# Designed miniproteins, single chains, continued (3): the designs that were tried, part 83

Each design is a single chain, and the fold is of that chain. pLDDT is the mean over its residues in the fold that is shown.

## One batch from the design tools (miniprotein)

Design m10858
Fold by ESMFold2-Fast:
Structure m10858 (fold): chain A 100 residues (1-100)
Amino acid sequence: DEFIKRLNEAIKADDPKEVVRLLEEHRDEIDDELLEELSIQSALAYMAKGFRVALVLDAYLLEVEEERRDELSKRTLLMVPRLSDEQLAEARRALEEARR
């Protein structure tokens, strides 16, 4: 899947704008499997100190969870990050900057 390859490349490059562009292009295709993959990639990005991409992924996952909660499996919903109010505000700011 070319999309997944390009997404992983953008995540490794710590390129939040390209990550957001790819996710928005494929927003309607985000199923349980892709959301689980994004959750794993967010955790790996934090471990690799790719904080900009990690924040963007966290904010995007929360936005998708809010929009599609009734469609997503309970297992997948448990993989969505649980952030403090301060972390949530920071993640949302990162996502908005990446959308510019």
Scores: mean pLDDT 76

Design m10859
Fold by ESMFold2-Fast:
Structure m10859 (fold): chain A 87 residues (1-87)
Amino acid sequence: APSPETQRLQLEVQKIVQEIEEILKEELGGLDYSEEEAIAKLSEEAKERIRELLERLRELARRAREAGDTELAEIIEEEVEKLEEML
């Protein structure tokens, strides 16, 4: 079973991921865009907000590794890489 510490980290990750998804949905209007079109439609303000949230995700990935949850850390890192490619 996950420790209370890793469970708290998972909740924080979910909150940040949801916030990023909300920013993307707001900027893209919920339409299925290509990666190139999605980037072109993001405002500079939205890009800055997402970059700030990505930095928080990287911090949480480091904490997950320190707590021994390598699987959670890898999931976070994969999401960060995908979103950075959009910016």
Scores: mean pLDDT 75

Design m10860
Fold by ESMFold2-Fast:
Structure m10860 (fold): chain A 85 residues (1-85)
Amino acid sequence: MKKEEGEKLIKKAAELKAVAEYAKKQGIGEENIKKNEEGLKELLEKAAELLGVSKEEVEKKVKELLPEAKKKVEEALKKEEEELK
């Protein structure tokens, strides 16, 4: 099931990218951001191989999922940070 595995990797890539962008806003250390970026590259390459498409096509799908992933991640993490509950 290459398609199912590839779709899972694309979703994970979108979530990692959203977390990394939120971390940059919060001033989280450069080492954590770099590790996320390296992991993201590996996920994109593997998803492209599993789906039999170009890395560019995978990046396009991640971009399509990214706005919703960013909104959910930012809202969840920001709310938790502000509530301190």
Scores: mean pLDDT 73

Design m10861
Fold by ESMFold2-Fast:
Structure m10861 (fold): chain A 75 residues (1-75)
Amino acid sequence: AAPVSSRSQAEIQAIKDAVLDRIAEAAGVPKEEVRELWRRAAAGDPEAQRRLAELAAKIPELRELSESLRFSAEL
């Protein structure tokens, strides 16, 4: 992969927070609940991955993110 600077960590965190807020609003659930699902999905929990994908599918902007999570889970 191409080398990245330390700045990218803060940028990724900000994007992640914005995405969680977007999903929470669309699903009508607390942002903390979506954050927990995201963490579990990232840790390889298939139920959390499925739930997060369903929530993301309701938001057109996050459809590609849902597909990326599915791809990662298939490793």
Scores: mean pLDDT 65

Design m10862
Fold by ESMFold2-Fast:
Structure m10862 (fold): chain A 92 residues (1-92)
Amino acid sequence: SKEELREALLRALEEREAQLEEAYKAGKISEEEYKMYMAGIEAARLVVEEAPEEEIEKKVEEAVELLEKAGLPEAAELFREEIEELKRLMAA
């Protein structure tokens, strides 16, 4: 369902937030980079959370673009992979 897709995407963002927090605490990224990355994650989360069920696929594309612009291409790729996997599971 579209709700299952939404939940999976929100979980992927939550996992990436945890990874970014760990990287910041380990000194692997600067405070400035951490803030920029977290802002990108937050923007993507809002898009996903506010998307109506019939538009979720289009809104996910917008969220992917926001993640890429925030300098999180790995997070954007994980988002694309989650969408493709869920599309396969829903088609089966």
Scores: mean pLDDT 76

Design m10863
Fold by ESMFold2-Fast:
Order: structure tokens, then C-alpha cells, then sequence
Structure m10863 (fold): chain A 86 residues (1-86)
């Protein structure tokens, strides 16, 4: 079934893209936390914050399952916590 095969490929690609976004977002949140802890220049903090917000927006657009939504909520909470330390 060509339609079923295409849907399967789309699901695999979506899962891969979410995984890549999750890894990039996690790395960005770690980098932002490090920059805040080390009193990095405000320009660097703002750039890292903007990158984390952009990645979070992309992740939000691709969330479809309860597991993905739980991950989104955890990332949003982590970013909000870091923003309060800014």
C-alpha cells in the first residue's frame, strides 16, 4: 500500500527530526545555563536565549503525542527557570 508506506516514512522522519530538535534544545539549554553561571556578556546570553526559544518553537510545532507534550512542558519549564536568572 503506497499510502501506508508514505505515512510510515513520514512518521519515521518526524520522529528523527523531533529527536534532533530535542538534542539541539537540550544542548542550547545547557549552554545558556553555563553562560548564566559564568556571567557571560549579555549579548552572548541574549543570543543563546533566542536560539533556545527558536528551537523550542520548532519543537512545539512538531509535538503530537502525550510523550512529546511532556518533553515540551519540561523544556518550557527549564527555559522559564533560566529566564528568571537573567
Amino acid sequence: DPEEEQRRRERIEEARELRELSEQLQDSLVALGEALRNNAPQEEIDALLAKAEELLAKFRERTRTPVDRAALERYEASLARLQRRR
Scores: mean pLDDT 81

Design m10864
Fold by ESMFold2-Fast:
Structure m10864 (fold): chain A 68 residues (1-68)
Amino acid sequence: SIEDNIEGVEKILEEFEKNNMYTPSAIAYLQDMIDGLKRMKEESKDEKLKKRIEELIERAKQLIEKAK
């Protein structure tokens, strides 16, 4: 489900934050994740899920910004 996918993304972002994963491959993975999250947000009709997705997009963007 979308909710299960969101929980999975949250766990991945926690792991990236914990391990300081700022390699080029990690950045590319985060960019692909953002694209996927944007698609999920557009396709979702649940406003609560849209808010959670937006928070995850911002977290991923912050990780990419730290890598610059």
Scores: mean pLDDT 79

Design m10865
Fold by ESMFold2-Fast:
Structure m10865 (fold): chain A 91 residues (1-91)
Amino acid sequence: MELEELLKKTEEELKKLGASPELIEEVLKYLKRVAEKGGIEAAEEMGKIILEGVRLGLTEKQIREILSIEDPDIAEGVLAVIEAVRKTVER
């Protein structure tokens, strides 16, 4: 997948999920940086993690925590921890 196609699809999906324009801009800038450092595959994996986080109802603050991570394996671990904490607090 080309970077431009990935960014366009990610923007369209985030808009469907009701993400703010500010969050969308931050996510697209983040994915560009990930692609520059780790290649298109790393950006594609991070895009999936971010979209899943938004679908799960993570707050913009929680999504921004994920945007601080450029390693997909670490980001998946952080997403799992955020979900576990959220599930515990909502009890």
Scores: mean pLDDT 73

Design m10866
Fold by ESMFold2-Fast:
Structure m10866 (fold): chain A 61 residues (1-61)
Amino acid sequence: ATQQELNDAFKKYYTAKGEAERLKAEADRTGDPVLRQRSEEAEKTYEDYKAKRDAIAAALA
């Protein structure tokens, strides 16, 4: 792993987390079950990116 890969993983995690928060807020506002499902999928996506970031950080240590 490289420092650049770690930096990229951090950016992807932050972006995905922000998107998940936006979708959750919209689902909470509208009560739309499709948006609720999308927010749950987005939450899973940023959790996957967090795991990837942590794996790269561990490989770099």
Scores: mean pLDDT 81

Design m10867
Fold by ESMFold2-Fast:
Structure m10867 (fold): chain A 73 residues (1-73)
Amino acid sequence: MEESVPEGLDPEAVRLVLKLLEMIDKGMPEDEIIAFLVKEYGISEEEAKRIVELLKDPQASFDELVEEIRKLR
């Protein structure tokens, strides 16, 4: 349902971003988060590292994180 996700954002990308943010909040090492992204989404280690950098960047908006994840498909 569209009311469950902010307008203009991909629901699957939003769920992934929230999961990754929770992993960081729980103190999961960067290498483990990278390995998770590579295994679950089949992306390159370079793309996974970029995503982790954005997740740790306090200047990055939630919308920017969701858009980067969405581009990986």
Scores: mean pLDDT 73

Design m10868
Fold by ESMFold2-Fast:
Structure m10868 (fold): chain A 108 residues (1-108)
Amino acid sequence: MQKQIEDMLERFREELERLKVSKEQIEELVELLKELIEALKKAGVSLEDIGDFLFEVILVIRGENSIEELRQLFEEILKKSATDEKAAKKAKEIEKKLLDKLRILRKE
């Protein structure tokens, strides 16, 4: 599972490069995803659910899923799997920043 998450982060980077996103913006988004993954792990979310979320982020970047569908999946994952309220709150704050950046990218 950890290797699959690392592979998904690399695929995410490649998708952003394909969209001609700047290196600086790619690094900011990758760091936000890494921070989100750590917050989700601390909240008690499984690596499988984290992997599913990362795959949906890639689909949003490809224009195959909506940002609203990604937000709904995130809420469902936290509702079913989160056991640490403080870590879950931190994950929601990071997710909001990620979604705001994704909205900007999709308007370009």
Scores: mean pLDDT 83

Design m10869
Fold by ESMFold2-Fast:
Structure m10869 (fold): chain A 82 residues (1-82)
Amino acid sequence: KIADVEGTAVDVDTKKVYPIEGKAELLDDTTAKVSLTLKETGTKFTVEGTVGEYNGKLLIGAEATINGKKVLVHAEVTSVQD
């Protein structure tokens, strides 16, 4: 039900890449609720994302707004806890 995730958040305006890590709650085969931290700043945020599979890995994509800035989240599931 809960998975560890790592990835990036990309600022759509500046195109700066922010490393992220966190936890995903897998709600169904296509949807996850992710609680993420921007590793450089310690800023925490929660977003609902879409789960997909690419090349044998589970990926989560989402759009979030952090301090008025739109970011694109791309996270990979690194481990799943049952």
Scores: mean pLDDT 80

Design m10870
Fold by ESMFold2-Fast:
Structure m10870 (fold): chain A 68 residues (1-68)
Amino acid sequence: IKESLEATNKANKLFTEVKRLLDAGKEDEALQLLIKSGLSRETAEKVVELLKNGDDAGALVLIREALK
């Protein structure tokens, strides 16, 4: 329960910051932030792709799964 709550809060903060970076055109910084937060490069690239396509829900789910 406590671990899941911490992962959810971390995922939400990460999602918001990554989306902000992508909206600013800072795709490489968004990828680096995801990798530094514990995602593999492949997963980080998939999250960026989903966000660029407007699939916010899919991106958030993928971040949450990767941070578990």
Scores: mean pLDDT 79

Design m10871
Fold by ESMFold2-Fast:
Structure m10871 (fold): chain A 76 residues (1-76)
Amino acid sequence: MSLVDKALELIKQKKYEEAVELFRQALQQLKDNNDRDGLRYLGGVLGGLYTKLSSDKSVPQSILDQIRQLRSEALR
């Protein structure tokens, strides 16, 4: 199972900090492999996730800020 799939499962469980750590690990692996398509895919996943979670007041602003930063790094 991919790191992205594991991170999305953690989001469903509201384990946001653990999910962000896995997204960060996925981003680093994709950069190390120079996987442009994987980076664009991750950026899309993070963009959709930001939109979904930004409407939920129970999600900490620090988590939203980290997701937005990771998306920006993926789409460089």
Scores: mean pLDDT 85

Design m10872
Fold by ESMFold2-Fast:
Structure m10872 (fold): chain A 65 residues (1-65)
Amino acid sequence: MMELEIPASESPEIAALMREIAELVARREEVEARLGDSPEGRAELARLDAEIARLVEQIAALRAA
């Protein structure tokens, strides 16, 4: 387990988005454990990957301000 994205002090908006990403990563691990390589598991993992990418894009937009 690594903490590469959590700063010592952060803006509330970025901190909230980072928490959302952490929750989605945890859910992704749960889906892998429960559904494995099933078609349902692959579809859910793809959805979670897309949502994580969307949140990363939001953080990038906030940093561009």
Scores: mean pLDDT 76

Design m10873
Fold by ESMFold2-Fast:
Structure m10873 (fold): chain A 83 residues (1-83)
Amino acid sequence: AAANGVRTAEIALRAIERAIGPSEAARRALEAVKRVAEAVEAGDYERAYELAEEAREAIEEADRLFLEHVSVEEVEAAKRELE
């Protein structure tokens, strides 16, 4: 569940990054999600829980900036390319 959720979030963040180009907010969100995934894979669930809060905040920031700077059509095109 946790690993699958992290993977889904990573795919969504990559789609956002492809739609708007390289974004520091999207990059930071992706890095935070990867840190959570690494902690889960290492079996360090306490650390994964702490990192998940950081990842959530980074994702919310990236989503906020995405809504200000991209069209829905551009995001849909990026999602199709990633699938």
Scores: mean pLDDT 63

Design m10874
Fold by ESMFold2-Fast:
Structure m10874 (fold): chain A 79 residues (1-79)
Amino acid sequence: SELEKQALEYGRWLKEIAKLGKELNLSNDAIEQLSEIASLYIEKGKDEALKKAEEELKKAKDPRTKEALKILIEKIRKD
């Protein structure tokens, strides 16, 4: 079903975000922000997710969070 496909894709993105969180030593708040972007991608599609990610990138102050957002943006664009 479509819902099963969305659940599997979201799980895939959560695993990638968890890996980024470990590699970049992200805060729980940053991991939550990246997960919300992944959720938007699955539910609303690329354009909405990228718009949200770009706005969060503009607001981000922590360099590690900025790097994680840039990586996530690139991964979503290439998907």
Scores: mean pLDDT 87

Design m10875
Fold by ESMFold2-Fast:
Structure m10875 (fold): chain A 60 residues (1-60)
Amino acid sequence: SKEGIIGLFREIAIEAALWYAEQVPEHAEQERAGVERDLKWLEEVNPELAKRTRERLAAM
């Protein structure tokens, strides 16, 4: 479905934002805020990935 494809690209965008925050600590707060806004959606569609995302955010 179109929704499934959009969801996949959104998950990729979250992963990219997390990676960038981990590599560039000076921008970590901005990227973290963006990921946190998407977490509620991620918890509904992929709870396992949401759990891993929360763990990565906590490790920053």
Scores: mean pLDDT 79

Design m10876
Fold by ESMFold2-Fast:
Order: sequence, then C-alpha cells, then structure tokens
Structure m10876 (fold): chain A 100 residues (1-100)
Amino acid sequence: DHREEAIRKLEEAIRLAEEAYRLSTNGAARQHLFFAIESAKAALEAAKAGDYESAIKYAELAIRHLEEAVRLSTNPEARRLAEEAKRKAEEAIRALKEAK
C-alpha cells in the first residue's frame, strides 16, 4: 500500500529529524531542522487527508531544509540523522507519487 508506505516513511523522517534536532548545537542547523520537522508534519497530515499534491510539496520543502541542516551541522551524529531523515522523505515522495 503506497499510501501507508508514504505515511510510515514521513513518520520515520520526522522521528530522525527530531533526533537530529536534539543533538544539534548549531543554531542555524537547528532552525532548518525545526522547519524540516514542521514541513514533514504538514506533509504527513496532507498524506493522511489524501491530498498527495500538497504532501509532495511539503515533503520537498522538508528535504530542502534537511539539506541545509546537513550542510550547517557541526555534530557528526546530527548530520548523519539529518541525512537519513532526508532519504526517508525522498522515499515518501516516491510512494506518494505511486499513491496518486
């Protein structure tokens, strides 16, 4: 089920980004992680509502913020978690496109 896979991947991305946020001490990286988490949560709610176009847009926004968080992160574990969150969000977008 592509819809259920997308929801699961978005939930995984949110969890990983929240872990990265807890470990991050760089203010700029933390700000991008916060925006990534909020965007991913918006994507999750849109996906649950069946609004796959909005879910994809919010997930793409989350990916852009995760890319900035990776670039700005000085903590190696926070960077690794942000990179993993980005991969889960990319997997969610693939599943959302199949669910349409």
Scores: mean pLDDT 90

Design m10877
Fold by ESMFold2-Fast:
Structure m10877 (fold): chain A 96 residues (1-96)
Amino acid sequence: DPEELKRLARLALEGDREAAVRWVEAMVENLRARGGITPEEGELIGKAAAYLAYRDSLSNEELLKKIEEAGKKGRELGERGDEEGLLEYAIALINR
């Protein structure tokens, strides 16, 4: 449901870590239902999780580095079609 995804994203951006976790779960499940995850999708989810995890605690330069690192990891998981590994990685970042 696009409206529920938008609602969860809004709450996550407001600092709701539980909403951030549910948003990642919903995104990964949606992509899995559509035939699995691509490297580009894994990269985007990794970047989004790092942004939500660190945006309020790091400088812009440190935040960008964390986003790039998480994007690379997400891409690698997407290359393997490892939706479960991507979900675990993203949730671990948010719940750090």
Scores: mean pLDDT 85

Design m10878
Fold by ESMFold2-Fast:
Structure m10878 (fold): chain A 66 residues (1-66)
Amino acid sequence: MKILMRIIVPPSYTDRISQLILQSGGTILQRTPTEIIALIPQSSVGRIADLVRDGGGYLISLSRID
């Protein structure tokens, strides 16, 4: 099961979060310096959300894709 996640992050964290998404088996659908839209395995959502919060970012939306 994958989750569609839309994230706002400081530009300094975009690379780190993108790398974690890819390492977790996720797919990046769209990336700007401050925004990432990705499909993420459900098991990795918590880890990615924690890194976003630690970096001062915001989770805008989270949608289950089945």
Scores: mean pLDDT 82

Design m10879
Fold by ESMFold2-Fast:
Structure m10879 (fold): chain A 96 residues (1-96)
Amino acid sequence: MAREHLEKAREYIKKAEENPEKADEYLEKALSHLLEVHMAFLQAAVDEVIAKKLGKELSEEEQAELEEIRRVAAEADRLEEEILKLRKERKEKEKK
């Protein structure tokens, strides 16, 4: 789920590099997929808070899923930073 969106974001970043004329379109699609990763992270955080309030201990499997979502979200943050760099470089070249 979240990892699939992360992989799609990476694919669109690569397409943006290979197709400068459509780079802005591909980078927007990459950002849309990264937004889906952030939404999955937010949902997981809410579920954790609810479980704690109900005194429910998370299973090892549920804890592993939360840890994976946190890792995927951290990777998404790195990709957003890369997209921002690419957009900045494009603006610098557009200026001359």
Scores: mean pLDDT 79

Design m10880
Fold by ESMFold2-Fast:
Structure m10880 (fold): chain A 68 residues (1-68)
Amino acid sequence: SSAAAQQEQIRKQIEEEIELSFERMNIALEIIELLHKGHSVKEILEKFREKGIELDEKLLEEIEKILK
C-alpha cells in the first residue's frame, strides 16, 4: 500500500517534468518568434518579467546572433 503511493509519486514527478519541458519549449519558441519579428532582447526581457519569468540576457543575445 505504501509502495503504491511511492509509485504514484514517481509517476507524478515524471508527468510534471514532461509538462515543464513542454512549457519551456513553448517559451523558447515564443522568444524565437519575437526575435524574428524584430523585437529587441530588452523588450523580450521586459515582457517575460511582467509574467514573472526571468530570462538569461546572454542566452537571448546568443539566440539573436544565431537567427541573423
Scores: mean pLDDT 77

Design m10881
Fold by ESMFold2-Fast:
Structure m10881 (fold): chain A 65 residues (1-65)
Amino acid sequence: SAKLAELDRAAQEYADRMAEHLRSLGLEATGTGEALDEETVRITLTVDGEVLTFTVSAEQALKKA
């Protein structure tokens, strides 16, 4: 689905942005994001060797003001 492909990209951009923010605070951070469905994305962050996995809404990942 084209919508899922766009959301998958948005999820990765969300993860990248979180990792960049954490690195700006002096932490080692990388992130990956993937769409689970049209409403939900999964974010995986590796921060100073710790792996954190959580879900956020599609709306939050897309960050439309």
Scores: mean pLDDT 82

Design m10882
Fold by ESMFold2-Fast:
Structure m10882 (fold): chain A 75 residues (1-75)
Amino acid sequence: RPPLSPVEEKVLLKAVKEARDSIQAAMDAGNAVEALRIIADAFEKLAKESTDPEEQKAAQRLADRVRENAERYAA
């Protein structure tokens, strides 16, 4: 598994920081799929709010990937 790029790491840290309480609540409820959806929503928010085109693209790609994984695990 290749490591995240520095831009992807920054985007991930921002998303986790913003959504940490919601992620923790979903995990406490035993709903890992919901935690993934919350993370995907946080990435989508960063894609819309970021002024850096590279951060926007990285956030959108991470949102799409996490949302796809959430759908696979929900099935």
Scores: mean pLDDT 79

Design m10883
Fold by ESMFold2-Fast:
Structure m10883 (fold): chain A 94 residues (1-94)
Amino acid sequence: MSAAELADAIDLSAPVDELLEAARFIAVQVLLQEGRDPSPLVARYDELLNSDLSDEEKLRALIETLRELLAETTDPESRAVLERVIALLEERLA
């Protein structure tokens, strides 16, 4: 499944843990498409899961991580996918 197809499949009513995992999976696919190492993103995600943060704080931290990734991403299609995922996570916080 492509990163765009994964983004389109995100269920905003899903538990926060499922949204975090879906967003992580999509970001990993974006990094792999660009020939970049996903290990730093995976490590950051694992830190979030093992933290004492609330669901809202975890969503905010993931949004920040994805915005940092977006700033480093030059491919227009990859940028569009990341922007869509960020917008969906922000909608869940609203």
Scores: mean pLDDT 78

Design m10884
Fold by ESMFold2-Fast:
Structure m10884 (fold): chain A 110 residues (1-110)
Amino acid sequence: MALARAEEEARRLREEGYDYVEVTTDAAEEERLLGELQEEIRAFAGPVHIEVEGRAIAANSPLATVLARRVRGDEIEVRHRQFADEAALAEAEATSPAALGTGRGEAVVE
């Protein structure tokens, strides 16, 4: 299930030294957390590195999101990763195969 994979990713990120790690299945909560991270980034005067990993899925598909942040010296690093249910991912791939990455999907999104 998407949530279980998101929780495993969150555990991995915490072990890698990310001091802020959140998992959500609520789109409104995801928007709120992203807004908070964007304000933190806006206030930060050093280098910013953002990695977004996800796949295009239908809005009604089961989804879990992991948001993580750490500061290393003068650098801020943010991870945003979305997990879909296997069935939802297969449906999205069948509908828009050219729009989906394979393996690690890296995308910069607003």
Scores: mean pLDDT 63

Design m10885
Fold by ESMFold2-Fast:
Structure m10885 (fold): chain A 66 residues (1-66)
Amino acid sequence: KLEKAKEAVRELLKERGTDVLSPGELREIFEKYGFKVPDEAINHYAAKGGGRLSLEQAEELLELFS
């Protein structure tokens, strides 16, 4: 499950040609793969990145809440 969720994040970034995703996009992926990542954790990282999260931050959240 963890590796599939990470792959989904990587594929979405490649498809959009971007290095960041919105909190909503990440929440949708996390929920799809059964991860209970708190909104507070997602929003905390987003606040540091101007409202969006990098691949590294998304993977860190997945590992922390796996």
Scores: mean pLDDT 79

Design m10886
Fold by ESMFold2-Fast:
Structure m10886 (fold): chain A 70 residues (1-70)
Amino acid sequence: SVLDEMEKEYEDGLKRSMPGETIALRVLNIALKHLTPEQQKKLQEVFEKASLEHNGDGGKVLEKMKEFLK
């Protein structure tokens, strides 16, 4: 599922010691590939809002994106 691909990308990013902002962007790009243009715009808004609220914490941003996609 999209959620499983997002979680795998996040775990890979952590293992590679990537910056949290970079991990969050990579996870966003995985999700966007499976969505319509309208859904992509809405997910990007969720990502931006979550990033601001949680100071770029990739794990918290991932949680908010997963909530949106359910």
Scores: mean pLDDT 80

Design m10887
Fold by ESMFold2-Fast:
Structure m10887 (fold): chain A 75 residues (1-75)
Amino acid sequence: AKAIVTVGGMESGELGGNAARAAVELAGGTVTKLETTEHSGTAYGEGDASEARLRAAAEGAAKLSGGVVESVTVE
């Protein structure tokens, strides 16, 4: 399944991207692409994690980075 995580509210997109990557990896997924804006990052990945599991990982990663989870999608 495709996993997409966006973390925002960050000082930089690099910090947001690192948090989003960590969320996908903590959920047992593999990151295939990373995109950043000025204050957010989006990690695109693949894995078998449920949306609930991916969201829990994203919330943990965002909290450590001082950001917020903007979106979590599993397709």
Scores: mean pLDDT 82

Design m10888
Fold by ESMFold2-Fast:
Structure m10888 (fold): chain A 64 residues (1-64)
Amino acid sequence: MVKPTKTVVVNGVEVPDLPSINDAEKAEIAEAAARTPPEQQAAVIVGLILRIIGDQIDEELKKK
């Protein structure tokens, strides 16, 4: 079962509406997902979200 999650539809693709992800990042996720077969679309969305969050964490870790 899929956990109920806040999502935004961008170009017909459901993208999680997370506070850590801005509108430009959501558009990139939606575009990448739209270019992916439906069976792999969810995995691509999750992968990009993890990459964005990881980039934010890396920015904090780079602080002295």
Scores: mean pLDDT 70

Design m10889
Fold by ESMFold2-Fast:
Structure m10889 (fold): chain A 85 residues (1-85)
Amino acid sequence: APTAADWTRVVLLVNRKTWEEYGEELRAQAKRWEAEYGVEVVIEELPDAEAVREKVAELAALPEAAASSVDEEGELTGGVVVFAK
């Protein structure tokens, strides 16, 4: 199983509402993950929860994808896809 040391890229996928409410915190978190794990962090804003789920499924199907998750809390939707060597 890949550890964080094997991660090459983390993609954060959020709906517009999550980006509007927490965009600054997400940027700060991405910068922390880049510093802590030495990974590339990309944040993508998507229009709604369905778009987030579809994009996570698309990226998770790639052979380099090591892990993925989608978290939905009320009107907020966040997805993560982790790529490893």
Scores: mean pLDDT 81

Design m10890
Fold by ESMFold2-Fast:
Structure m10890 (fold): chain A 59 residues (1-59)
Amino acid sequence: SDEFLEKLRKVMKEEGVSDGQIDAAVNSFRKAKLSKDEAVEQTARMLGVSKEEVVEKLK
């Protein structure tokens, strides 16, 4: 959902990702029609953190 992607944007911004990189990532997730789980996994890889850490930040 768009609400979920906005939460992922917030996590990426808090971790120092540039607005341009965040926009590119979120647009890529939408185009690929990623599930919430897949979007969390991609975000974790981009940030160099665990999937569990991203899930915790989304709460």
Scores: mean pLDDT 83

Design m10891
Fold by ESMFold2-Fast:
Structure m10891 (fold): chain A 100 residues (1-100)
Amino acid sequence: SMASATVLVRVLDEEQRKKLGEIVEKIAKEFNVKSVEIEWSDGSKATVTPENLKEEVEKIKPGQLAKLTLYSDNEETAQKAAEKLVEEARKEGIPARVLK
């Protein structure tokens, strides 16, 4: 079965939204993430593969909370991807944390 790890993010402005899209795409490629589920604050969800990740993440509106669930072949890879995503997001001033 696939493993997953979930990150909560809040994008504060349009610049952070674009940076988040770039970060998520970079991390998904680096850790060979198979898919990402994005859950927006209105409860809508999309599951996307790496080729569509940037476009779907950029649908997160400024001020909205979103959940990003990273799916991988193993728990260690999913967890490391989530932790690296939070690290990179925080460097850009984007509020983010890993959910347990």
Scores: mean pLDDT 81

Design m10892
Fold by ESMFold2-Fast:
Structure m10892 (fold): chain A 62 residues (1-62)
Amino acid sequence: SDKQQAVADFLASVPKIDPAQAQAVADALLSGDAKAESKINVLKQAGILTDDQRNQLIDILK
């Protein structure tokens, strides 16, 4: 979907995420029983995303 590709493209720009893994990370965020926003917050708590990157990623999902 367009949102899945936008998420993957954004994740490829994050320095702590391997660009080769960006698609797989996007798939993991958008799949399963947990809300994508909750999974994104876990990445921020782990120090993988900054506050600005977390907010931008959540905005893509609107």
Scores: mean pLDDT 79

Design m10893
Fold by ESMFold2-Fast:
Structure m10893 (fold): chain A 75 residues (1-75)
Amino acid sequence: MLEEKAREVVELGEEATRAYLEGDFEAAEEHNERALELGKELAKAAETDEEARKLLEETVAEVRRVVRELVEEAA
């Protein structure tokens, strides 16, 4: 279940970045808000579970990688 939420956070981060790059700031905000809500759930689980903390760290790293790749492609 948490792994599915982590995957959704990455997908929403990608969608938000694409929307931002095309100037659709409203769609970017909606995707970012959904990603933040799911991210808060992962962060809450990470407070008491070492595996959840690892998943959160991996999810953050993956989002950063996807964002960097999309921004570099747009440049």
Scores: mean pLDDT 83

